# Designs tried in a protein design run: designed miniproteins, single chains, continued (3). Part 40

Each design is a single chain, and the fold is of that chain. pLDDT is the mean over its residues in the fold that is shown.

## One batch from the design tools (miniprotein)

Design m9452
Fold by ESMFold2-Fast:
Structure m9452 (fold): chain A 78 residues (1-78)
Amino acid sequence: SDEEILAYVEENLSYFVAVLRSARSREELRERFEGLIAMLEKKFNRPLSQSVVRAIAELLAPHLSPEQAAWLREIAAE
């Protein structure tokens, strides 16, 4: 369920944040975020809705730099 996916992201928050923090540019952040979404889709054997993708971005954004947080929110809104 959507709740199980969000709970998994919360339980593994440090890992997700570390992956995104390692990005050196907006484009690299996009690639890493898309990779994390693809990993979640594979793990839960389903596509993620735009609302779930945006919810994941909002869980992660407070733990990033202001610049990376802004990039992540823009990417998730596409």
Scores: mean pLDDT 89

Design m9453
Fold by ESMFold2-Fast:
Structure m9453 (fold): chain A 111 residues (1-111)
Amino acid sequence: MIELLEKIREIVDKFIEDMKKATPEEAVALGRKYLAEIDELLRKLMAEHPDDPRVLEIARAYAEFQSALDELERAVAAGDPDVEEHKQRVIEAANKLKELLDSAIERLRAE
């Protein structure tokens, strides 16, 4: 479990840093790329640990992150003047996912 969680956390950290430097259009493309990498690892985590409440909490936060990215993509496509607010929501969702990953790793290391 710890190894998969650490790999997902590393991807999320890199995504957050890349997002700070990206335009909203670049942010959509970056988000889709990183989401695909996280999805592969999260599917493995869920298959190996289907009953772990920490994994379910991480999966929920990941779904919120996907939803925020979908909203950003729609805002960019529509030429929404509030596109920066949608980008900020994606960063906030990614930070929430990171906090849950860090908490899960810390708890597992204490066991």
Scores: mean pLDDT 84

Design m9454
Fold by ESMFold2-Fast:
Structure m9454 (fold): chain A 91 residues (1-91)
Amino acid sequence: SDQIQQIIDQMFTTRDQASRGDTQSIQQFVQLYDQYVKLSTTNTIDFNDDQSQQMRRMYMGVSYLRNGDFDRAARIFDIPDPQSFVQAQRQ
């Protein structure tokens, strides 16, 4: 649906800011993903296409962010400087 697509677009935009360690963007990214899950509970996710694979990766990354596992989140999102990202989140 258009609503799901808008949330996906916002998640991709917010991910770039979240990957730089912006705490507000991380919180927005997690909230957007929670909205996506609520809207997509009645939809089958096809992990064979590129967008579905990216969404699966985002799901794992968001799960790590929600649990405060910034080291694993940084690896999932291919953050260029994972140590600085993790240190920023712990400060």
Scores: mean pLDDT 66

Design m9455
Fold by ESMFold2-Fast:
Structure m9455 (fold): chain A 55 residues (1-55)
Amino acid sequence: MLSEEELEKLKESAYQLGKDVGAAAAVQLATREVGHLLTPEQLEEVLAAARKGGA
């Protein structure tokens, strides 16, 4: 549903969110805000970025 450029921006935002609030909180927030807008594959990439930021 998103372009690769839009997905990359979301991944960067999720990574920064993970750094700010931790991996678990960032995953929950990202899923609530954009989970319904993304394909399962795109969502997994965004959540992986959030987990890396919070690690």
Scores: mean pLDDT 79

Design m9456
Fold by ESMFold2-Fast:
Structure m9456 (fold): chain A 63 residues (1-63)
Amino acid sequence: SKQDRLTQLIGRILALIGEIFDLERQLARTTDPAERARIQARIAALEAERDRLMAEMRRLSSE
């Protein structure tokens, strides 16, 4: 159902936010430029996934 899908999306979004937070903490402790670039790229990928899921959630909520 729509409600079940919304609940699933919220759970996945929260998990992604947690992963991004953990990577931001790791980035704050990282001085190597290559490792920083790798972490930043991973954060960007997770943020894109989060934004995609949030867009799906907004679409479902507006129907």
Scores: mean pLDDT 88

Design m9457
Fold by ESMFold2-Fast:
Structure m9457 (fold): chain A 78 residues (1-78)
Amino acid sequence: HMALQEAVDAARKGIAYAASGDYEKAAEWFERALQHAKEAGAPQEAIDYLQKALESAKAGNVDEAIENAVKALQIISD
């Protein structure tokens, strides 16, 4: 589904921004990933990890944001 690919692409951008220390931009992209994942009917487990990635990014916890986003991507790619 196109929306699921958009969720994956948005989550990858969030990871890239988090890795560069731009937690504000990371949060924006994780929010977009979360919206696309919900629209695509992604597994609830993946949605929960994207939510945790968003919350971690908003808190400035970039390493935790990356870990949770990677877990979401692993579930989505199944």
Scores: mean pLDDT 86

Design m9458
Fold by ESMFold2-Fast:
Structure m9458 (fold): chain A 62 residues (1-62)
Amino acid sequence: MAGDIVEAVEDYEATHPEELSLKKGELLEVLAEVGDRWLVVRSLATGEVGIVPKSVLRVVAR
């Protein structure tokens, strides 16, 4: 999954400083996996880096 491009399938509101808020349709690059539930991602639009739940993302490109 590192290096994959993923798309937010729904809006997500960050609840902690390490998390990234997402809007539906936002594209992100996967940087790392954290356990089974979280990804470290970089927003392609803003360059912001944060942790987001895998459940709100779908792979678009590898």
Scores: mean pLDDT 80

Design m9459
Fold by ESMFold2-Fast:
Structure m9459 (fold): chain A 83 residues (1-83)
Amino acid sequence: SLEDTIRELERLLEEAEREGHELAVSALRAALEVLRSENPSRLELELALGLLGIALGVAKVIGDERTAEILDRAIEALRALLA
């Protein structure tokens, strides 16, 4: 559900903030703003997924394995919502 996806992304954001992963924090906050908007459309959810995907790509290029792990889990949760 949307509520379960929001909860999972909030949990991942808390982990990223606690561990100081600023790229993950920024990407997760932006995605959560979309998910928390009034009645988010499928297109808006797909744009949030795209944003997380770009951030994941950056994390992989710079070798930030922990940020990549956090973002990959967020992407998996959002993809499950869109299936």
Scores: mean pLDDT 88

Design m9460
Fold by ESMFold2-Fast:
Structure m9460 (fold): chain A 56 residues (1-56)
Amino acid sequence: AALSAAQKAAIAAALNASAAQTNALLAIASATAADVAATLNVSAAALKDTAAAIAA
């Protein structure tokens, strides 16, 4: 499923993303987990765990 802008911002903050990385991610209107992993240079496993924590 596509991530909301708030979820994208929260994931970027949790992974200590730079402002430039956060802005690049927010510019993707229908960001998927793969888009986040590529933009923030993190593993799919780390992203899954972070996204699950934010969704709870």
Scores: mean pLDDT 68

Design m9461
Fold by ESMFold2-Fast:
Structure m9461 (fold): chain A 86 residues (1-86)
Amino acid sequence: SEEERRLQLEIDILEAFVTMLEYLVKQAEKNKASKETLDSIKKAAENVRKRLDELLPHATPEQRARIEEIRKRVDEILKKIDELKK
């Protein structure tokens, strides 16, 4: 359906964004980024998590499985940021 295609595109965009956030967290660790930079990445990751949660009720079973895998990656990003802020 058109709705399924739109959801698929949004999932693809969110996954690409998570890949970018993973890269940014790795660079932040390497360069000992400021708390402000870490807080900005955290807010972006939290926004992605919120959007993934909003998509879950509308997703097909296959899309749901993909969203859940992306959500796990976001949780790892958030965990890493909290570790770097210590």
Scores: mean pLDDT 89

Design m9462
Fold by ESMFold2-Fast:
Formats: structure tokens, sequence, C-alpha cells
Structure m9462 (fold): chain A 66 residues (1-66)
């Protein structure tokens, strides 16, 4: 869910640990250590925009596009 992905990004920022927001088609997976949260979108464009906004808002989150 979008909420779970956002919460994973917030957790990375609070703990100051590296995280990734990976875009694969219409899905964005936010990974923080062993934790992964997936958000699904109606379009690839929306997925990319969401991941880009997370990386911009949370400096510990790196954007990865596949």
Amino acid sequence: SKEAAENAAKLAEMLKVPATATVEGKKVTVTVGPLSAVAEFESEEEAKEFAEELAKKYPYVKLVVK
C-alpha cells in the first residue's frame, strides 16, 4: 500500500539507514533492511512520480528504476 511504502521511507529517515524505492512497471517497492513495502499504481508514470517524491522528501531513500 502507499501508506506502507511511505512508512518504510519514514522509518529509514528516522533510523538514518539506507533504503531504496524501486520502480518496476506500475509497482514501487520501498526496502529498508529486511522490511519491504509495495505500492501499486494505475500507471507507470504515477509509480515513478511517487518514487521520485519519496526520494526527494527522504534523503536516505534512493530511487531505482527497472
Scores: mean pLDDT 82

Design m9463
Fold by ESMFold2-Fast:
Formats: structure tokens, sequence, C-alpha cells
Structure m9463 (fold): chain A 55 residues (1-55)
């Protein structure tokens, strides 16, 4: 396990978790906000997977 976890890795985990909560809570506005954040940070695959999960 890489202990070279950067602040970006922690942000990715937080955003994925919060986006997942938004899906469960059916909060489209929060979901879109977290997806946008993931894309801005370059986590496009994570954002795409979450969009597929929501769809």
Amino acid sequence: APEAASSLTEEQKKLVLEAGKAILDNDDEKFDEYIKRLEELGFTEAAENLRKLRA
C-alpha cells in the first residue's frame, strides 16, 4: 500500500464518498458538484464511473 497518498488521493476518496451519498440521497445538485470537482482534479474515470452508477 503506497503511503505516498497525497492530498489529491484524500480529496478523491472524499469526493467519491460524498458523490455516492448524493446518489443515495437523490441530491442531483450535490452529485453534479462533486463530479465537477473530480473532473477538475483529473479523476475523470472516477467521475465517469459515478455517472454510470447514477444513470
Scores: mean pLDDT 75

Design m9464
Fold by ESMFold2-Fast:
Structure m9464 (fold): chain A 84 residues (1-84)
Amino acid sequence: SELEEEERELLEEAERLVPEVEEELRGLSREERERLLRELQAEAAATGEREKIVRAAALQLLLERERKEEAKSSSDPDMRRIAE
C-alpha cells in the first residue's frame, strides 16, 4: 500500500539523516535535544511536512541510540558490583 511504502521510505530517509543530525547537535545537551525533538514533533504534526516528519524521526532515533549507549556505558560502580 502507499502508506506502507511512504512509512518505509520515511524510516530509511530518517536513518540516513541520523549522522547529519548528530553532527549538527553535538554541541547541545541531552535536555536541549529532547526539547528540540518535542518542537519538531509539534511542527510535523501541525504542518504535515515530510521534511519535518523525517527530521523528527531522525532525532528520535538518535536519542534512542544515546539512551542505549548510556545504559551500556553506565560507569556506575554499583552496576559493576551487581554484574556477576
Scores: mean pLDDT 74

Design m9465
Fold by ESMFold2-Fast:
Structure m9465 (fold): chain A 58 residues (1-58)
Amino acid sequence: MEEVREALKKLGVEASEGAVRKLYELADGDVDKVINALKENNLDIGLTAISLENERRK
């Protein structure tokens, strides 16, 4: 989870602890997957969470 939090800070994205945890869980701990999804969704945390959840279900 700390790796996701640091990645969000480097991208200039402000996120709650709950949001960081949710993104970490949806990406199965893959920080690169979180970063790529954030870039694909214009750094929108809500859309990134939806995107990661959809990929996880495939």
Scores: mean pLDDT 77

Design m9466
Fold by ESMFold2-Fast:
Formats: structure tokens, C-alpha cells, sequence
Structure m9466 (fold): chain A 60 residues (1-60)
């Protein structure tokens, strides 16, 4: 759905910001972005989004 696609784009944006924060050594900012991504996935019942967040965090 259009809603699911929009949510997935926002999740990916938050994960990109988290990765950039980790590259700068800004761990608190990275954690904040990860929590934001997870909140978006949970709010919209996006199970694929949750899996994408889990994979991205493991690869950080």
C-alpha cells in the first residue's frame, strides 16, 4: 500500500541517519534514530520494517 511504502521510506531514512551518526561516534544520536525507526514500524504494524531495522542494526 502507499502507506506501507511511505513508512518503509521513513524507516530507511532514520536508519541512514543512525549509520551516519555511528560513523561520527555520536552513539546517543544513532540510538535515537534507531528508536524512531522502531516506533514507526510498530505504530504502522510494519513487520517487514521491523526485520529491516534488525538487519541494519546488526550490520552497524
Amino acid sequence: SAMREAVRREIRRELELARRAMEKGDVPSAVGHILRAMALALEHDDEEGIKEIEKAVKEM
Scores: mean pLDDT 86

Design m9467
Fold by ESMFold2-Fast:
Structure m9467 (fold): chain A 95 residues (1-95)
Amino acid sequence: MPIDISSLSLQGQSSYNVMQNGIDSGQDAPPSQRDDTFNQMVDTTESSMRNLSNQGIPISQIQGIIDDILSRIRQNFPDRYDFARSRMQQIMDSI
């Protein structure tokens, strides 16, 4: 279920924007840089998820953001979707 981003704190919105910018950069990346852009996006997403948790954003809201991000990854990096899903789930289980 997509999250209402307006329900996030200003810090939460900032972290969400960092995640979104990572995916947007991945979508616009040339094929020769696609794997590097994907890896950078995953690292950025992990850092942002941990920041959201540290800011006290409820796990249910973080899960909603991750579901939205995974939907976009499935569209732009379908060959990496299973990896991204597993990685993000591991991060969710750690926060």
Scores: mean pLDDT 71

Design m9468
Fold by ESMFold2-Fast:
Structure m9468 (fold): chain A 112 residues (1-112)
Amino acid sequence: MKKVRVEAEVAGDPEAARQIVDRALKAYKENGPDAALDAFAEAVASHPGARGRVTVEEDGKKLELELSAESPDGPTAASFRNDADGAEVASTRRLPLPPDAVRAEGEVEEIK
């Protein structure tokens, strides 16, 4: 089963968090996991103080990307985890999303 989970946190701005999740999930649906990670990184960088995590699971492998925007003019901090490579990833809490967008997990799953 292929699964993508996107989590985003923006202090005081749940709409920005929702936009980060939506952008990453849209990129995944259209262009696959690399596009999702790229869109996620761009969205986080566009929202000062934003943090988030994308988890892509394919064929039992897990790839996690954790990002934070430190300031409007600052570099985006990034950490990667690939289950095969054992790279480090920082933990981020998700914001609850409205039911009219995606559920709190921000998941896209292959239909059974």
Scores: mean pLDDT 57

Design m9469
Fold by ESMFold2-Fast:
Structure m9469 (fold): chain A 56 residues (1-56)
Amino acid sequence: SDVERAVEMATKAAKQVPKDQAQSSLTVLVRHLRERGFSEEAIKAAEEAYRKVAGL
């Protein structure tokens, strides 16, 4: 599903991002998901997963 795919992408991005750049990289990720046509439900789930993994 869109939600599962978005969460997987967010989780991988959060694990690879430098901690100093975690917040700015989240903004870029959200923009990218929106541009790729992910639903708002998927984007919200991805943001929540990213924040948990990145420690935001």
Scores: mean pLDDT 85

Design m9470
Fold by ESMFold2-Fast:
Structure m9470 (fold): chain A 84 residues (1-84)
Amino acid sequence: SYRERLERLLRAAELADKGVEYLREGDYEKARKLFLEAARLLEELGVPEAAKLLREAAKSRDPEEAERLAEEALALAARRLAES
């Protein structure tokens, strides 16, 4: 349903936000795991292009780069969800 897809998108956003915060704290392993989990949720949502951006965020040690990639991924996923 649309509601279940929206809830999955919101969960991916929460995980990505936590990932950026862990990068700012220098916890690269926790940040990586959170971005990869968020990527899996976006892939399940049917937006593999957005999942790819979050996998790139998972490789980053720069919180500003990771935040930009996460914002691009979530915006793309939100647009695809709205077009459904």
Scores: mean pLDDT 89

Design m9471
Fold by ESMFold2-Fast:
Structure m9471 (fold): chain A 65 residues (1-65)
Amino acid sequence: KEAKLKEAVELNNEGIELANQGKYDEALNKFEQAEEIRREVLGPYHPSLADTGVQWLKVAVNKVT
C-alpha cells in the first residue's frame, strides 16, 4: 500500500516537472497515473486525491488556454 502511494507521489512530481517544461500533455498523463493509483489504494473520496486533481486541473486549463 505505502509503496503504491510512493509511486503515485513520484508520478505527481514527474508531472510537475513536465508542466514546468511546458510539456502539458506528458504532465497530464503523469497526473492521471498518480490519481489512478491513489484511487485504487485510498478510495475515491480521500482528501489526498484533491492535491493531484488540483494540479491536473491547473495543467489542463493552461493547455487549453
Scores: mean pLDDT 68

Design m9472
Fold by ESMFold2-Fast:
Structure m9472 (fold): chain A 70 residues (1-70)
Amino acid sequence: GSLSEEEKQKVLRLIGRILRAIGDILDAERRIREAEEKGDEEELKRAKEELERAKKELEEAMKELRKIEE
């Protein structure tokens, strides 16, 4: 392949960031569901903010991964 050793290491790190962000998204979505079921408006707000942060991290990591393949 055309990838250097440094680029391969960067890809592995980005994959790790993507997997972590997906885990954070799933956790935040679960917390949103639980907060909605309990009527906990403060927890709902916190969980939604965490979901948005996790989605942004996923998008940024995927964007960096695409730059290596382009």
Scores: mean pLDDT 85

Design m9473
Fold by ESMFold2-Fast:
Structure m9473 (fold): chain A 75 residues (1-75)
Amino acid sequence: SREEAEELIKKGEEAYKKGDYVTAGQYYIQAGQLYLELGEVAEASEAFGNAVAAYTKAGKRDEGLQQIVKAAAAV
């Protein structure tokens, strides 16, 4: 649901503030996938963008991009 996606964004933000960038990126990817399933393309794009930023902070930009592509393709 949309509420579940919003809760995942919140968990991602909390993880990001703690420096858990990979965990933050994983939550953002999960939220983006749920937004895509709901047809909320703009919200999905924002969530995936935040995931890229989080994975980049972790030094894992390419891995993050691969996970986003897999998540988007699964919808």
Scores: mean pLDDT 87

Design m9474
Fold by ESMFold2-Fast:
Structure m9474 (fold): chain A 68 residues (1-68)
Amino acid sequence: SLSEVAKLALRHELRKVLPELSDEQIEKIIEILNEKGTASQEAIVEALEEVGVSKEQIERFREAVANL
């Protein structure tokens, strides 16, 4: 499972990069990642796909991660 600090950081970054995501979508992403016990780029992309995030939004996320 993810730490509370990791969950808070993920919520903040998802809101920043993909502000159009609903609260339900964000919480579902956090739930999926918490079950996997990881927040790797691949795991986050899979979670984004599961909650119905568009290919365009996923590309924007990839660009944001490349700048870290």
Scores: mean pLDDT 82

Design m9475
Fold by ESMFold2-Fast:
Structure m9475 (fold): chain A 65 residues (1-65)
Amino acid sequence: GAADGERAARAGEAAARAGDGAGASTSLHQVAKNGDVEGARRGAEAAAEAGLERGATLGYQSAKA
């Protein structure tokens, strides 16, 4: 649900800020699979700001789908 999407998005953002590209990518993929495009987009932006190219790329691809 929306609460689960918000929690997953925040987990992805936290992983990105901690420099965990793999954790950020995994969290953003799950958010996107659940249909939370906005959550995936927010996580992708956080990953991009942290310099995590893989997390940002996956998040943006998921948001576009």
Scores: mean pLDDT 63

Design m9476
Fold by ESMFold2-Fast:
Structure m9476 (fold): chain A 80 residues (1-80)
Amino acid sequence: MEKQKEAFIKLLEKLKEKFPEYSEKIDKAIELLKEGKFEEALKLVGEIMEELKKKNPEELEKAEKELQELGEELGKELEE
């Protein structure tokens, strides 16, 4: 559980690097994850993803592929 939460937080940190204009919302999602409020964090992440899809669908698609690859690497690294 802790490793999965840490991996998710790292994915959100990477998303924040890609889209610094959403850093405050992403930081709030990370804080919610640290507090164990996973449903609220996922809702907030969903809202960010919807906004990105409307404003920058091509950049979002590229970022999603990179985040998926990072998620797989983090999962492999942390679950070894």
Scores: mean pLDDT 72

Design m9477
Fold by ESMFold2-Fast:
Structure m9477 (fold): chain A 68 residues (1-68)
Amino acid sequence: MPGLSGDELKVLDAMLAHLKPGESITQAELAEITGLSQSTVSKALKGLEKKGLVERTPTGYRLTEKGR
């Protein structure tokens, strides 16, 4: 896997812990769960999306099969 930043790992870990397969979560909710700013979460989510570990939905973001 390409290397993940500490912020990307925190966001990915929070999604793995809180989401069932196919569930979406907003960046605001991820900021609340992780304690990171919404700006930091947004940057982490964009990095994870480029790596194919998360994908956008109409309501937020979800894990891909690769992100599981």
Scores: mean pLDDT 79

Design m9478
Fold by ESMFold2-Fast:
Structure m9478 (fold): chain A 79 residues (1-79)
Amino acid sequence: SRNDIISRAAVRIANELLRDPKVSHEDASRLAGEAADAIRRQDRERFERVLEEARKLGASDESIERVRRTMDEAMAAVA
């Protein structure tokens, strides 16, 4: 279901961000929630803000790329 896709994407995004030791559990959870909202609303501007915020919090380029791929896949699946 649409909700299952969004929920799984949010969990995966949080886990991808938490691979980076500079990102806290609180920040990963918050960003995963914002990502879920971006996916649900098909909001590309919010999508890009999530990635920018993750970078500011110290997420690596590799983590940002993984999060971007997860979000792109989920947005396409629920469109």
Scores: mean pLDDT 86

Design m9479
Fold by ESMFold2-Fast:
Structure m9479 (fold): chain A 74 residues (1-74)
Amino acid sequence: MKREEAERLVREADKALQEGDYEKAEELARKALELDPDHAGAWQGLAQIYKHKGDFAKAEEYYAKALALAAARE
């Protein structure tokens, strides 16, 4: 399922982020969003990556998306 594949990619992105491989983490998080654009964890991952890259504007945008998705589910 697209959701299971997205979840797996998010876990791989989190591991890359923990290892300091921000380029790999971004690629994996973006692939997860291609499969599940409403995955709050993937948006949160992108926010952390962009914060580390110093792009605070994109980081805030992605954090806002993650928060909205997490809060809005039924």
Scores: mean pLDDT 81

Design m9480
Fold by ESMFold2-Fast:
Structure m9480 (fold): chain A 57 residues (1-57)
Amino acid sequence: GSLKEKLLGLIGEIISLIGELFQAELEGASQEELEKIEKEIEEKKKELKELESKIPK
């Protein structure tokens, strides 16, 4: 598979998680629930940076 394809997949996942975070805030979710979503976003960002370092510019 293409590294570009994996990169786009991770970007899509990050965008989806950000959307979930906003919805959770609007619904009055607990701070614990918000922190879980933030952790997932940070993990995906780490994977994104690792893949980005493998793609020539």
Scores: mean pLDDT 80

Design m9481
Fold by ESMFold2-Fast:
Structure m9481 (fold): chain A 57 residues (1-57)
Amino acid sequence: REENIEELKEALKRLEERGAPQSLLDAVRFRLKLEEEEDEEKAQKLIQELAKKNPVS
């Protein structure tokens, strides 16, 4: 996943430098956001697991 995020960022940078059409730039940005969202969800799950260490019940 991290490797894909780096590749997508590099691809986006190259496309921007070449003046690629907006639709293509938007597609790459959308894909990048989805990959980043997966990483954020993983971080959120780790935080949730730490919160579980003192269950009230």
Scores: mean pLDDT 69

Design m9482
Fold by ESMFold2-Fast:
Structure m9482 (fold): chain A 70 residues (1-70)
Amino acid sequence: SDQRQFEAVSEIFRLIEEAKKKKEQGDYEGALKLLDEARELVEKSPLPQSVKDSLLAEIDRLRAEVEAAA
């Protein structure tokens, strides 16, 4: 269970960091796609609700920044 949670969190952070890089490159469509993938993974992952809430808040904040920059 801990291993699955670790793998999920690692992949979610990878997607968020890649979305940040896409935003820096001006690839707003690519950034939004990665953030949508991260959100879906958070919602489907066996994570504590407090962890999900924190990750979703970060994803939503970054999504709003990308949409404002586009």
Scores: mean pLDDT 86

Design m9483
Fold by ESMFold2-Fast:
Parts: structure tokens; C-alpha cells; sequence
Structure m9483 (fold): chain A 60 residues (1-60)
């Protein structure tokens, strides 16, 4: 329902922020681990975004 859509959107935003933080860390510290985490969070954010869009389309 509406609550689920809000949760998905919030989680997507949260993962996007984490990805940005790890991108910054990777650039400043040259950390391979931070780069991998940034990639993981970006992929997760994209998945959550698509799932949220699908849920919204069903609500119309």
C-alpha cells in the first residue's frame, strides 16, 4: 500500500546517500573497498527505485 511505497522511496534515498559518501571516500582515500561499496549501494538504489516505480504505477 502507500506505506510500502514510502518505505521503498526512503530506502532508495538512503542507499543513494550511502553511495555518494563511499564515492567521496574512495576518491579521497583511494580505497578499493569503498569503491566496491559505492557500486553495491548504487545497484541497490536502482533496484529499489524500479520497485517503487512499479508499485506507484499499480496504485495510479
Amino acid sequence: LLEKVRELIFEEASKTVEAILYIVKARFEGSEEARKKADEYLKKANELGEEAQRAIEQLK
Scores: mean pLDDT 79

Design m9484
Fold by ESMFold2-Fast:
Structure m9484 (fold): chain A 68 residues (1-68)
Amino acid sequence: MLEEMIRLAKEAIEAAKAGDWEAVERKLRELGELGMPEEYLEAMRRALEAGDFEQAELAAAVAIGELL
C-alpha cells in the first residue's frame, strides 16, 4: 500500500509537469481509493495547479506519514 501511494504521488507530479491533467486526476483518484484523506488530495491538487511541485510532494509525504 505505502509503496503504491508513493508511486502514484510521483506519477501525479510527473503528469502535472507534462500538462496531463486527466492523468493527474486519475492518479489522485487512485490515491483516494488507497485511503489517502480527501483534505490531502485537495492540498496536492492545489499545489500541482500552482506549479508548486515541492509542496505537492510534501503534502503526499505528510499524508502517507499520517497513515503510519
Scores: mean pLDDT 81

Design m9485
Fold by ESMFold2-Fast:
Structure m9485 (fold): chain A 56 residues (1-56)
Amino acid sequence: SRAAEGAAASPSAAASAAAGYELGKLGFDQGRVGMELGQAGDAAGGSAAAEAGGKS
């Protein structure tokens, strides 16, 4: 039934949110590597934006 399916989805969503929170902590270490790649990308993008802004 749809009502029972809706009720079952609620606790699953809560459990997924809790798991996501813990994965967020573990992703902190992975985020460190992502920050390095993001910094390189941001610096390259910022350089391109500065050139575009300076010429516009």
Scores: mean pLDDT 56

Design m9486
Fold by ESMFold2-Fast:
Structure m9486 (fold): chain A 67 residues (1-67)
Amino acid sequence: KKKVVVVHTLASPDNLEEALARAQELAKASEIAGKRLTDYEIVTGAAAAPTLEEAQRLRKELEEKGK
């Protein structure tokens, strides 16, 4: 089943690149541990996402704000 790994710090816009770096680092660690990135969706943002639905919504908001 699809899994979501939410790496979240209380990141202001100034800390966004640090939050992204941590999320990517966790994703790489999972891949090395025999877990595939396709089995995970990494989300970073300003709030913790306790569910898959919330995590996907948060990621979509971040992408929309980035444009």
Scores: mean pLDDT 49

Design m9487
Fold by ESMFold2-Fast:
Structure m9487 (fold): chain A 60 residues (1-60)
Amino acid sequence: MMISLEDAEEAAVAYALSLGVSEEEAKQIAKRVKERFEKMGLTEVSELAVGLMVLEELRE
């Protein structure tokens, strides 16, 4: 499913929380994920892409 960048930020928070990060860290990760998609010129993303980007932020 394709979701808006606003929904992608919310999905990124939920996914990061599911991986055991704190709520505060999850919000920071979600903000960076949204910023990365915006820099790519995207207005919609897949939920899979959100999950992969959250994992990328956690590795960096």
Scores: mean pLDDT 81

Design m9489
Fold by ESMFold2-Fast:
Structure m9489 (fold): chain A 64 residues (1-64)
Amino acid sequence: MEERIRELEREIRELEELRRELREEAERLRKEGREREAAVKEAAAGILEAAISFLREELERLKE
């Protein structure tokens, strides 16, 4: 269990960083007036947010 908990925490951290990068790119693109490209980056960040939420729930189950 401990090994799986550590692995999930690492994966969550990596996905959180990727989500942050995508949101930063979306904000930059929006400020440049590139709304369509910004929307694509926001959609990708939303998909990662759903994945992160799923992994966090699995992590909580393992800690029980």
Scores: mean pLDDT 84

Design m9490
Fold by ESMFold2-Fast:
Structure m9490 (fold): chain A 75 residues (1-75)
Amino acid sequence: MSKEALFAEAELSLALMKYAISVLAGEDPLEEAREAVEEAREALETLRREGAPEEAIRSAEEALRRFEEELERLE
């Protein structure tokens, strides 16, 4: 994996952890969820552009989908 793809994967993981912590802490997750979704979208685009392994791309897509579903339920 390129450094860019590796950083994108790390950013996606951090965004997911940030969102999970926000929800568990009982904070208002709406703003943090939106921010995390945008970060995840950018990370996923970087993964696709840099030719990350198919497994990494699928994992990122699944994580983003779950994020979007949760955000939809909050709205």
Scores: mean pLDDT 70

